# Ledger of designs, part 28: designed miniproteins, single chains, continued (4)

Each design is a single chain, and the fold is of that chain. pLDDT is the mean over its residues in the fold that is shown.

## One batch from the design tools (miniprotein)

Design m13008
Fold by ESMFold2-Fast:
Structure m13008 (fold): chain A 84 residues (1-84)
Amino acid sequence: MEEALEALARAIQAARDGNYDEAIKAVNEMKELVEKADLPEEYKQRILELLDKAIEAFKNGDYDKAIEALREAATVLSEAEEAR
C-alpha cells in the first residue's frame, strides 16, 4: 500500500498548497488503490468512506475537515496492514 500512502501524502500537500483540484485527484487515485488492495473488507469500507468525506469537504470548502478525514484514513490503512 505504499502507492496509496504516496497518493494520500500528495493529497494533503496539494490541499496545504491551496491546489484543491489536485488534492481531489490524489484522493480518487487513493480510492482506486484501496479498492484493488488485498485488505479485509471492513477496513476497505471504512477507508473509502473517509476518502469520500474528504472529497465532499474539499468541495464544500471545509479544508480542515478534509485533511482530518485523510489523516484518519491513513491511520485506518496502517491498522489494516498490521491486521494482515
Scores: mean pLDDT 81

Design m13009
Fold by ESMFold2-Fast:
Structure m13009 (fold): chain A 81 residues (1-81)
Amino acid sequence: DLELTLEIARRLEEEVPELAEAARHLREAARLEEEARRAEKEGRLEEAERLRREALEARGKAAEAAAAHEEEVARIAEEVE
């Protein structure tokens, strides 16, 4: 869910300034996931798969950037739902 992911990113950056980098990666992942959904709807399955892989990589970078603040990330994700 693009809206949910963007809200999580916004709250991460707002509540924990050290998570600004993680929030940027999470926003990039959400954008790539939205592009993948559009490509799939248009029948561009190969492009959709590539975009999903890039989104997964971006989410990995967000998790790596947020590793020191894992508890805060989990709390914010639960609160946003």
Scores: mean pLDDT 80

Design m13010
Fold by ESMFold2-Fast:
Structure m13010 (fold): chain A 78 residues (1-78)
Amino acid sequence: MLEELYKPVEELLEEAKKALEEGKYEEAIKIGEELLKLIEKLENEKSLGGAGDLKWLEEVKKEAEEIIKEAKEKLEKA
């Protein structure tokens, strides 16, 4: 089921957001990068259910990229 394939994506996104909020910037970057790799794998598998799933993955990808960017900026300025 596609929903089961997406559970790790949701869990990693929540963990990355939590790490960023708690000031764990290195962990936020690591989790965000793992999330981006997982999204790339899911997009390449061609097992995605349709346009709705692709839109959701694109939104999660944007959120992960923003988390990584913010965490890197905070590490460079800390």
Scores: mean pLDDT 74

Design m13011
Fold by ESMFold2-Fast:
Structure m13011 (fold): chain A 86 residues (1-86)
Amino acid sequence: RDEAIAKLQEAVKELGEEAEKTTDPAKLLEIAREVARIAEELAKETGDKYLQAYAALARAYVAEAEGDLERARELRERALELAKEA
């Protein structure tokens, strides 16, 4: 768990720094998708509820940015439930 959380924190920091340097909405969406992908992989590897909640929240942001508001809402509700169990 500790190694997975550290890996997520490092990835979020690096991708966050890249996001601060771009004004391209398409590039920002690519960065958001990469964060969601990393979080989903770590959640799957560890089974950790906190990482599952983070992954769902990150994917909800991507869905909202893509205009899929229904999927974004569903993913946010899932993230909240997972966070309560963490």
Scores: mean pLDDT 79

Design m13012
Fold by ESMFold2-Fast:
Structure m13012 (fold): chain A 66 residues (1-66)
Amino acid sequence: DLEAAIAELRAMAARAEETGDRELILELARFVAEKLLELVRRNPDQADPAEVEARIEAELARLEAL
C-alpha cells in the first residue's frame, strides 16, 4: 500500500525530530522511496508512476526541510 508507505516516511520524520538523527532517517527514507518507485514502475497498472513519484518527492522535500 503506497499510502501506508508514505505514512511511514512521515512517521520517520517525526522520529527524526524526536531523536535528532535526521541524517540517518533522511538516508533511510530516500532508500525506501527509491524502492517504492521501482516497484510502481514495474506495476504501472496498480498506480500512476508519475503521481507516486511526485508524492514521494514531496515527502522527501518535507523531510529535508526538518
Scores: mean pLDDT 70

Design m13013
Fold by ESMFold2-Fast:
Structure m13013 (fold): chain A 77 residues (1-77)
Amino acid sequence: MLEEGKKLYEKGLEAYKKGDLEEAREYFVKAGELFEKAGNYELAGKAYANAALAARDAGDVDLASELSLKGGEADGK
């Protein structure tokens, strides 16, 4: 779980760096889900925050807002 989440998070960073914003968002969301399953809510919050940034940069403001809320909720646990 945690190791798989880290790999997906790194793939998200690489995709974001290349401008593949939709792909980056998908990787960050999956990383966040895996971090939540591992009980690491701090890493989950960070992953969802980066997914929100990727969604915003891709022009999906509604999805970005939803992902920002998920990140905040994870940090609150």
Scores: mean pLDDT 81

Design m13014
Fold by ESMFold2-Fast:
Structure m13014 (fold): chain A 61 residues (1-61)
Amino acid sequence: MPSKEEIIERAVRAFERLLAANPDWSDAQKLALIRWVSRELAREYGVDEEEVFERLRAVLE
């Protein structure tokens, strides 16, 4: 089983690739995806939802 940190890191890398493939996405669509992913990972793996959200949001900065 991957660690909680590994799960978050994999999510960040997957999100970076997804953004590169979808340059036409609006900021609202990107934020909605981040919120959904953070919620799902928190539910499935018990990671902190807000920590995942902030890690993914940092990719947009």
Scores: mean pLDDT 81

Design m13015
Fold by ESMFold2-Fast:
Structure m13015 (fold): chain A 74 residues (1-74)
Amino acid sequence: MSPEEIEDYARTVIAYLRQEAAKSKDEEIKKVLEETIAELERLLAAGEVTVEKIEKLMSETGKKIKEIEAKKAA
């Protein structure tokens, strides 16, 4: 994957996360999504974005959201 393709992938993920944050009714979940967006934007600005870093951030974000949902269900 070229650097330009990786940057485009990161921008696509950021756009998706912004839509999910806008749809979220849960302020804790919204905050987690916004923090992930900020980290992806930081990586883009630093020229440090990689597919592995994007996928790791998305995995960790999903885990945090599941933990919030589990805590509220208890």
Scores: mean pLDDT 83

Design m13016
Fold by ESMFold2-Fast:
Parts: C-alpha cells; structure tokens; sequence
Structure m13016 (fold): chain A 74 residues (1-74)
C-alpha cells in the first residue's frame, strides 16, 4: 500500500525533526529516548499493513537518521 508507506515516511520525518529539536534545545537523554521510542511506535502504527521487510527498512532508515542527529549534536 503506497499510502501506508507514504504515511510511515511522514511519521519518520516528523519523529526525526522532533529528536533534532530536543537535541538542539539541550533536552536530557531521557527526553530524547522517549521521543525516539514514540517515533518508532508512530512509524510501526502507520506501517501496520506493510510487509515485515518494509517495516524493517523504515526502522533501519529511522535509526540511521537518529544516529546522524545524535552524532551532530552530541
């Protein structure tokens, strides 16, 4: 379902933006970790109808982008 994939990608973009905002403003690691967990949940909820391979790819890309943000700000 192309719409589910688009919604999952939008959820990932929103989650990464939220993590970057928290990091930029100097929020605690606990707050950042809660945002990461909430983001992963939102992606999986949007991707619920997608095959496992697509879910894994979405989470892998989300983890990569979060890792880049963490390296840039911390």
Amino acid sequence: NAMALAQARAAADAAVTRVEELLEKGYSQDEVNRAIVAGAKAILDAAASLPQEEKDALLTEFARRVGEALRRYR
Scores: mean pLDDT 88

Design m13017
Fold by ESMFold2-Fast:
Structure m13017 (fold): chain A 80 residues (1-80)
Amino acid sequence: SMEDMIKLFKERYRKLSREELEKLKRALEEQIELLREQLAEYEEKEKQGDKFAGTLKLLLQMVIELLEAELEALKELLEE
């Protein structure tokens, strides 16, 4: 579940300093933004009949969901 993934990432990052967590959060936010732009490009190609782009879209959606769970874990740790 998403909740279980968040807990796993929290456990992974628990020993990082606040500065390290903030740097990782910023890098991850930038990465997610770039991947969302790529996702929009794949969605447009899929609409144009590119079935391979449709497959890549689904894979990219799964990657984005994983990274969003990681980002949520970092945000929660920074609020502690």
Scores: mean pLDDT 88

Design m13018
Fold by ESMFold2-Fast:
Structure m13018 (fold): chain A 60 residues (1-60)
Amino acid sequence: SMREELVAEMLATLAEMSKLDPKKAQELGKKASEELKERYGVNWEIIVDDSGLVYVKAVP
């Protein structure tokens, strides 16, 4: 779906950013999670760890 493709693109972008600035990538991941909830009604949490790994945690 378009939503899944958008999320995949966001994850790829955050993964590249996390290689340069992990803290900023973490902040943007949090904002992206909030936008996904507001715009698409999905409770997906985008997490960027200190090593720069980006992943999604689905929440009920």
Scores: mean pLDDT 75

Design m13019
Fold by ESMFold2-Fast:
Structure m13019 (fold): chain A 63 residues (1-63)
Amino acid sequence: SDAERSARAAERAAAEGDAAAAGTGGYQPKVVSGNEELGRRAAEAAARGDAEAAAQYGKEGAK
């Protein structure tokens, strides 16, 4: 269905956007890839509406 395809496209675009933002987040990579990945997962969890998982990933990455 169109709604399901749009939702999947948006979710995929968000994941790709987060990865691209991490890669283009400035010329000086100040965050280790592992922490960046946790931040990306937190953002995706928030997009899914899972605030608890988003908070967990955010805390794990913020060290």
Scores: mean pLDDT 58

Design m13020
Fold by ESMFold2-Fast:
Structure m13020 (fold): chain A 66 residues (1-66)
Amino acid sequence: MKEKEENKKKAEEYIKKADEAVSRGDFLTAAQNYAKAGFYYRKAGEKEKADELFSRATELAAQGGG
């Protein structure tokens, strides 16, 4: 499915941005990008991956100041 493929690509792109943000200690930007990645995996039907990414986003948001 074209839509599923595009959503998976977007999720992977946001994971890369989140990982780069973590590397520089930008936990709020990392949390935002992991949340976006989770949203796109959910749209792609990848519920388990989406749930994992939302959990990571929540943890990083707490580290980044709320």
Scores: mean pLDDT 81

Design m13023
Fold by ESMFold2-Fast:
Structure m13023 (fold): chain A 81 residues (1-81)
Amino acid sequence: PLFNAAVAAAGAIINSGGKPLPYDEVLAEAERRAGVTVPEEERDSVLDTGIKFAESIPGVKVTVTEDADGKRYVTAEDAEG
């Protein structure tokens, strides 16, 4: 089930259209799409795996940023223009 959540997270990241997504929103969308609840202890693992899946797509560049409050965001862009 967590594998399905990671795949769903990658899908949410890719379909963001280059918009920064908060980590909590990516995870909420992944849970919704996969039909599972990710345990708190697995949240970072699912997100990290989803980011790796998104990065594995040719022509996709994934960037992780953090705001002044430590809130993390992920952005997927077309690396080939």
Scores: mean pLDDT 77

Design m13024
Fold by ESMFold2-Fast:
Structure m13024 (fold): chain A 64 residues (1-64)
Amino acid sequence: MLEEVQRLMKEAEEAYKNGDYDKAIELLKKARELVASDPRLTPEEQEAMLAYLDKKIEEIKKKK
């Protein structure tokens, strides 16, 4: 699960570098969904990762 989240975040960074903000947001939302549904994460880990992903999504939305 975490490896998949990391891959999605890397793909989102590449999309962002290419100016594809919609794709970057979509990939980050997918990562967020995986984090929210992963029962192996502690509540603290889940909250921290969700906050980080939400912040990145908001920052990219402001660039549009």
Scores: mean pLDDT 80

Design m13025
Fold by ESMFold2-Fast:
Structure m13025 (fold): chain A 66 residues (1-66)
Amino acid sequence: DEVEPLVAALSDPDPAVRRAAALALGRLGTEEARRLATEPLKQVASHDPDPAVRNAAIAALVELEA
């Protein structure tokens, strides 16, 4: 499963990588993604310095909680 590498990428120093990882986690939509990525994505949505990364995390959470 791609979930663990994508969760790790949410901590990447490059905001473009963090944004891409958040969107990929939302699109994945698996039970493992919901289990492993929900809390990391909530942290990113609340605390990431880049507003585009925060918005990507919010979108991913909406997709995972659908």
Scores: mean pLDDT 83

Design m13026
Fold by ESMFold2-Fast:
Structure m13026 (fold): chain A 82 residues (1-82)
Amino acid sequence: MVDPLTLEAEILLSFGLMYASLGKKLEKQGKYEEALELYEKARRLLEEALRLAEEAGDEKLAREAREAIEEVEKKIEELKEK
């Protein structure tokens, strides 16, 4: 049976990655304000996914969440300069 914390972390990671992808698409269209909002939403979801992954002891999932957070934070910083 899948651990509830692992399942929730996987769902939040998936949603975080989805919002990050949408943000990247809007960024390519020059919609920087909308892209920033999506990246900030992605960061929040990914941070919660990381927390749950760490509680579940899933090192792979936690690593994936950390990498995604780092990429999204770089995008947020870049867009705030525009």
Scores: mean pLDDT 85

Design m13027
Fold by ESMFold2-Fast:
Structure m13027 (fold): chain A 59 residues (1-59)
Amino acid sequence: MDKGIEFLKKKILSNNPNADLEALEKGAEKLKENADEELKEVLENFEELYEKALKLEKE
């Protein structure tokens, strides 16, 4: 499991304990597919990764 996705899941649970973790995980995986090299940059800004993954899931 990539650190980016793990950080995203923990960040989501920390801020939103009632969030659908599986739905957010799917969003994070879609983000990873499009941004393998960008993922490292976004991981340092895990808050952006969280928002991007959430938006991808909503798409």
Scores: mean pLDDT 61

Design m13028
Fold by ESMFold2-Fast:
Structure m13028 (fold): chain A 71 residues (1-71)
Amino acid sequence: LAQGAQNALQQFNSLVDELVKQGKISKEEGEKIKELVQQAVDAALAGDIEAAEKYAREAEKLLKEALERAK
């Protein structure tokens, strides 16, 4: 469980950094999204699945809105 969450976080952070580099999202948006995903992973590792889902959904929403704006 923890191993999968940490691996997913590392891959996601790399993806966000690539999107910022490509100009699809801003550095500020990328930082906020990474912060929310980190909070989601931290909550999941602590066993707080409800908080983990909340932070993950907020991160997804911000990423989706940023990518939609880049169209």
Scores: mean pLDDT 78

Design m13029
Fold by ESMFold2-Fast:
Structure m13029 (fold): chain A 66 residues (1-66)
Amino acid sequence: SEQAGQEMLKLLDEAYEKAKKNNDEEAIKKVDEIRHKALKLIDEGVSPEEVYEKVKKELEELEKKQ
């Protein structure tokens, strides 16, 4: 849904801004990789809801490694 896509982008933007504020180049790169993978899955026909759940889990793992 459009709602799931918007929530996904918001989470990615918030993670990116946090990494930028911390000057964490590795985290910035990881957020960009997660975004790229998410867009590829959507292009391949995976539902926005399923992609959102995958993005959320990957961002949670990124937070645990900081």
Scores: mean pLDDT 81

Design m13030
Fold by ESMFold2-Fast:
Structure m13030 (fold): chain A 98 residues (1-98)
Amino acid sequence: KAYELVKKLIDALLKNYSPEVLAAVGRALITRDPSLAPEFLKPILEELLNNATDEEIAQALVKLYKETDDPRVKEIVKTLAGAIRNPEIREKVLKELG
């Protein structure tokens, strides 16, 4: 389920946050290649990218953004939304996030 996997990814990023880690996750998303992710996130990203479309990932990000009051979670969600590979889905999600 895309929602649960995206939530796990965001939780892991909050605990192990660095600009380099976030950039590596972004590269994995935009290329849809989990091998580009940091080792500790490869299992989550492999499961997510093998089982979820860009649209499903986008919907999970929008849902998490609306449900959270944590500004750190909102920043991570916006960054990940900017890394969605499909440019039409990416643009639509970024508009929804404001």
Scores: mean pLDDT 85

Design m13031
Fold by ESMFold2-Fast:
Structure m13031 (fold): chain A 69 residues (1-69)
Amino acid sequence: GKKEELKKEILKLIGEILRLIGDKEELERKAKTAEGEELKRIKEEIEKLEKKIKELLEKIDELDEELKK
């Protein structure tokens, strides 16, 4: 029932985080060779990805606490 639904949601969020980490690593590689306006844009995208990762991790923590109940 609900416990299995929570497990599925956690796995979905983990998958989303892994994708975002991969996207961030690609942008960090691009940042090493970028300059000026392009570098600024890449840094902004990295910050947005870091924020999304943090939000998803917080959601996982909340769902994990629900699983422990």
Scores: mean pLDDT 85

Design m13032
Fold by ESMFold2-Fast:
Structure m13032 (fold): chain A 93 residues (1-93)
Amino acid sequence: AEELLKKGREALEAGDYEKAIEYAKEALKKAGEDNPEAQTLLGEALLGAGKYEEAAKYAKKAVEADPTNTGARLTLKKALLKAGKEEEAAKFA
């Protein structure tokens, strides 16, 4: 799973959101659906791809698993703002 997370991060940094989504989904299947790192990566990749509702779903799961995860909280806030849920986004400043 760690290698898939690394490859997903590399794809995300390169702006290849489709490939980042693929690696993140594969990481979830291998590490488990409750893996916060894979959920955070998938949320970030979905956000980059403009899939805001799905991005918020996975980022929220990561925040629920670890409320101190700054990356997941930031991703959730951005996804909610882009989805037009400004009031909900304010809770994740």
Scores: mean pLDDT 80

Design m13033
Fold by ESMFold2-Fast:
Structure m13033 (fold): chain A 66 residues (1-66)
Amino acid sequence: PLTPEQRQALLEKLALYDKNGDGKLTKEEIKKFLRDMGFEPTDEEVERLYEESGGDIAKLFELLSS
């Protein structure tokens, strides 16, 4: 599990990648976000995150913080 500091940093970074302010990220934005955070996601991991979250930042945060 993530520390409170890691969770806060994750949420802030996710919000930064939401260029439209609609609370959603595209699949490409999710992949770029994860790489910028130091992860090396597979295409399958990115696809799963997008399918499970629908791109929603709150859902992505739940999935990534679990």
Scores: mean pLDDT 76

Design m13034
Fold by ESMFold2-Fast:
Structure m13034 (fold): chain A 82 residues (1-82)
Amino acid sequence: MVTFETAAELVGIGRIIQAELERKLNPEELERLRAEAEREKERLLEESLKKYESGEILEEAKKLKDEKTIELLKLRKEKEAS
């Protein structure tokens, strides 16, 4: 299972990838977006670390996992029914 810290890193990487897709339009904006994404990643890591110390991160991870699993199961049932 992915930890909240790892999830925050993946969010940062995802933003960088999105910014890279826009590099053809404006390379200068791409560099700025990458810097902002890295800053947000560090902020999210500090926030997740604080939640980990309070034990909230485990409760949030469980809720997110359950919601995502239920959603995937519903989508698969709909596709299998057709």
Scores: mean pLDDT 62

Design m13035
Fold by ESMFold2-Fast:
Structure m13035 (fold): chain A 58 residues (1-58)
Amino acid sequence: MREQAEKNLAKAEEALKAGDGAAAATAAWHSIVLGEQAGDEELVKRGRELLEEGRKLA
C-alpha cells in the first residue's frame, strides 16, 4: 500500500508540472486513500496538498 501511495503521489507531482490539474487531483486523491490504508500520515498530508493544488489548477 505505501509503495502504491508513493507512486500515485509522484504521478500527481508530474501531472502538476505538466499543467494537468485534473490528472494531478485524481492521482493525489488515490495517494491519500492508499496512504491512509498504510497509516502514513505524512504521505496523506502531502497528498492533500497536491489534491488542493490540482483542483485549483483544473
Scores: mean pLDDT 81

Design m13036
Fold by ESMFold2-Fast:
Structure m13036 (fold): chain A 79 residues (1-79)
Amino acid sequence: AEELLRRAEELLREAGELLRAGAPAEEVAALAEEAARLAAEGARRLAEAGEISEEEAEALEAHARALAARLEEEARRRE
C-alpha cells in the first residue's frame, strides 16, 4: 500500500518536472493520471488494512486527483 503511494509521489514529481521543462500537456497528463490512480489504490488498501480511516483515504484520493488535474490544466495553459 505505502509502496503505491511512494510511486504516486515519484510520478507526480516527474509530471512537475515535465511541466517545468515545457513538455506537452499530453505527457504531463499521462503521468499525473497514473499517479492519481496509484494514490487512490494505495489509500484504499491502507483503509482496508485499518491503517487509516475511510475519510482519510477519501481525502488522500481527492488531494491526489486535484493535484493531477492542476498539473494537467497548467500544462494546457502553457501550450
Scores: mean pLDDT 79

Design m13037
Fold by ESMFold2-Fast:
Structure m13037 (fold): chain A 79 residues (1-79)
Amino acid sequence: EEEEKKKREAFRKQLIDDYLKRYIDLEVWYEAARKLAEEGITDPEKLEELKKQIRDSVETRLRERMEAAFEKYEKEKEK
C-alpha cells in the first residue's frame, strides 16, 4: 500500500515537472500579456520586463495549483 502511494506521489511530481518544463514560457507570457492588456499597455519591452519579474511567482503558483488539483482528484475518488 505505502509503496504504491509513494510511487503515485513520485509520478505526480514528475507530471508537474514535465508540464512546467514544456509550458512555463507560455504560462508566463499569458499571465504577463493579460496583466498588460488589463492596463491598456501594448509595449513589447514592458512585456519582456514583466515576464522576467513574474516567472518565479507564476511557477510557484502553477505548481501549488496543480498539486491541489491532484489532491482534490484523489480525495474525490474516496467515498
Scores: mean pLDDT 77

Design m13038
Fold by ESMFold2-Fast:
Structure m13038 (fold): chain A 66 residues (1-66)
Amino acid sequence: MEEEERRRRLEELEKTIAQSLEWVNGNVDASREEAYEKVKSDPEKLKYVRRVAESVLDELERRRAA
């Protein structure tokens, strides 16, 4: 249950980070889904986005515990 919730939260963060990368590159109309599909097609970007998402989720969990 909690592990499945963590996976879903990671996936949502990955989509948010992917969309943010598109916005930084000037693609402000990019949806979360479109940005995420683009990231999934690039192994290096996917690896980066996953690492950032894990770091963000770990920080959020730490702040909720404090």
Scores: mean pLDDT 78

Design m13039
Fold by ESMFold2-Fast:
Structure m13039 (fold): chain A 56 residues (1-56)
Amino acid sequence: EEQLLVSRVVGARILEVGARVERELSVRRFGEEARPEGERREEEARELLEEKEKEL
C-alpha cells in the first residue's frame, strides 16, 4: 500500500518536471507570452505533488 502511494508521488514529480520543460519549450517556440501560462501549469503540477505527499 505504501509502495503505491510512493509511486503516485514519483509520478507527480515527473509531471512537475514535464510541465517545467514544456514551459521552456513554449517560451522558445511561441515567445514571452507563453511564459505566464507555462508558469501556471507548473504551479498546478507542484500543487498536485504537495497534495500527494500529504497523503503519505
Scores: mean pLDDT 67

Design m13040
Fold by ESMFold2-Fast:
Structure m13040 (fold): chain A 71 residues (1-71)
Amino acid sequence: SAALRARADALDAAIEALRAGDHDRALALLSGVLSPEAVAALRELIETDPEQAIAALRHMRATLRARVAAL
């Protein structure tokens, strides 16, 4: 679906932004595809532990890929 593809693309782009140290860009990318609550939780995680934020986004990406493969 277009929504799943948009979320996957945003997660990939946000991971790259975080690796580059561009936290504002990562949050802007995620705001288009995640709930406000999820974005707020990720903002806190990015501010306190950016490596854990990257790990969380990688986990979300893997879960999304597994879900799409099961369809």
Scores: mean pLDDT 81

Design m13041
Fold by ESMFold2-Fast:
Structure m13041 (fold): chain A 99 residues (1-99)
Amino acid sequence: MDRDVSLQFARRLEDLLVSYGISPEDARQIGDRALQGDVDGAYRLARQAARRQRLSPQQAIDLSRRLSQLAREARRNGALNVYGGMLAAARGIGDGAGV
């Protein structure tokens, strides 16, 4: 797995989270957990961030869908650890928003 490719996808994950109103600090922590392959950490932090930001069900569905698309791109580029973390973050966002 190419570390630089994984880092690029982790930063794209962070940018996507920030675009939906997640704080840059929370987005960075979620991205770092995804980059490390810490799927449990990525899930928990994303769930907490979605709750703090009070994402609407529609925002959470849209964000989770976009995160899943980005995860599939990461998987196609061999970034399997980041792929797992991104899917975990997508589920955390949905669960945190109650969807």
Scores: mean pLDDT 86

Design m13042
Fold by ESMFold2-Fast:
Structure m13042 (fold): chain A 67 residues (1-67)
Amino acid sequence: TEKIIEAVKKAVENAARSGSDMATAVRTVLTALGKEELAEELAQLVKEAGGDVKKAKEKIEEYLKKK
């Protein structure tokens, strides 16, 4: 679980740094990790954070800790 949280947070940081869509980065990394079932819901939560990387990372951590 912790490794998945860190991987998703890193993907969001990299997306923000490159000007890419953070929600798309979340879907891509979760699919690659075999967690496609979590991708849609978490991508939506990250989308609700807008362009705020800090809020996106907080939403990622809270969501994945409950799964």
Scores: mean pLDDT 78

Design m13044
Fold by ESMFold2-Fast:
Structure m13044 (fold): chain A 80 residues (1-80)
Amino acid sequence: MEELRRLLREGGEAELAARRALEEGDREAAEREIERLLELAEEAEELARRTEDPELKEQFRRLAEYLRERAEELRRELEE
């Protein structure tokens, strides 16, 4: 549960930072934060594999999917 809260917080921070970088025209900063979202998604997926609790496993999997979707959305905006 604590790891889930940490990933949610860090994911939110990375998404906000990426949005701000895009608004400011800082492509390099936006790319770094998008990479951070993908790293957090990979960590969530790994935690899902290691977790034996079915509910927590599903929550980590859903979080990993959410973070990847946000990263892809931001990447598409960056390519505009």
Scores: mean pLDDT 85

Design m13045
Fold by ESMFold2-Fast:
Structure m13045 (fold): chain A 77 residues (1-77)
Amino acid sequence: DQEKLEEAWRYLAEKKLEEALEAIKSMKNPKAYDFFLLGLAYKHEKKYELAIEALEEALKLNPQFKAAKDELEKLKS
């Protein structure tokens, strides 16, 4: 899983944004926090649809993740 996480951040650096999300989704044990960081990176790049998708994945893994919920609510407003 660490290799896929490193690959996701490399894709993000290369502006391969959809590939970055798929890399984290393909992990055996993805962490809510990794999806959250990816969502913030997408928001910074103004890719709001990808940011929403990443934040929703974070909340699926941790429904009590307040920071992800707050960020998602801002994007859906």
Scores: mean pLDDT 81

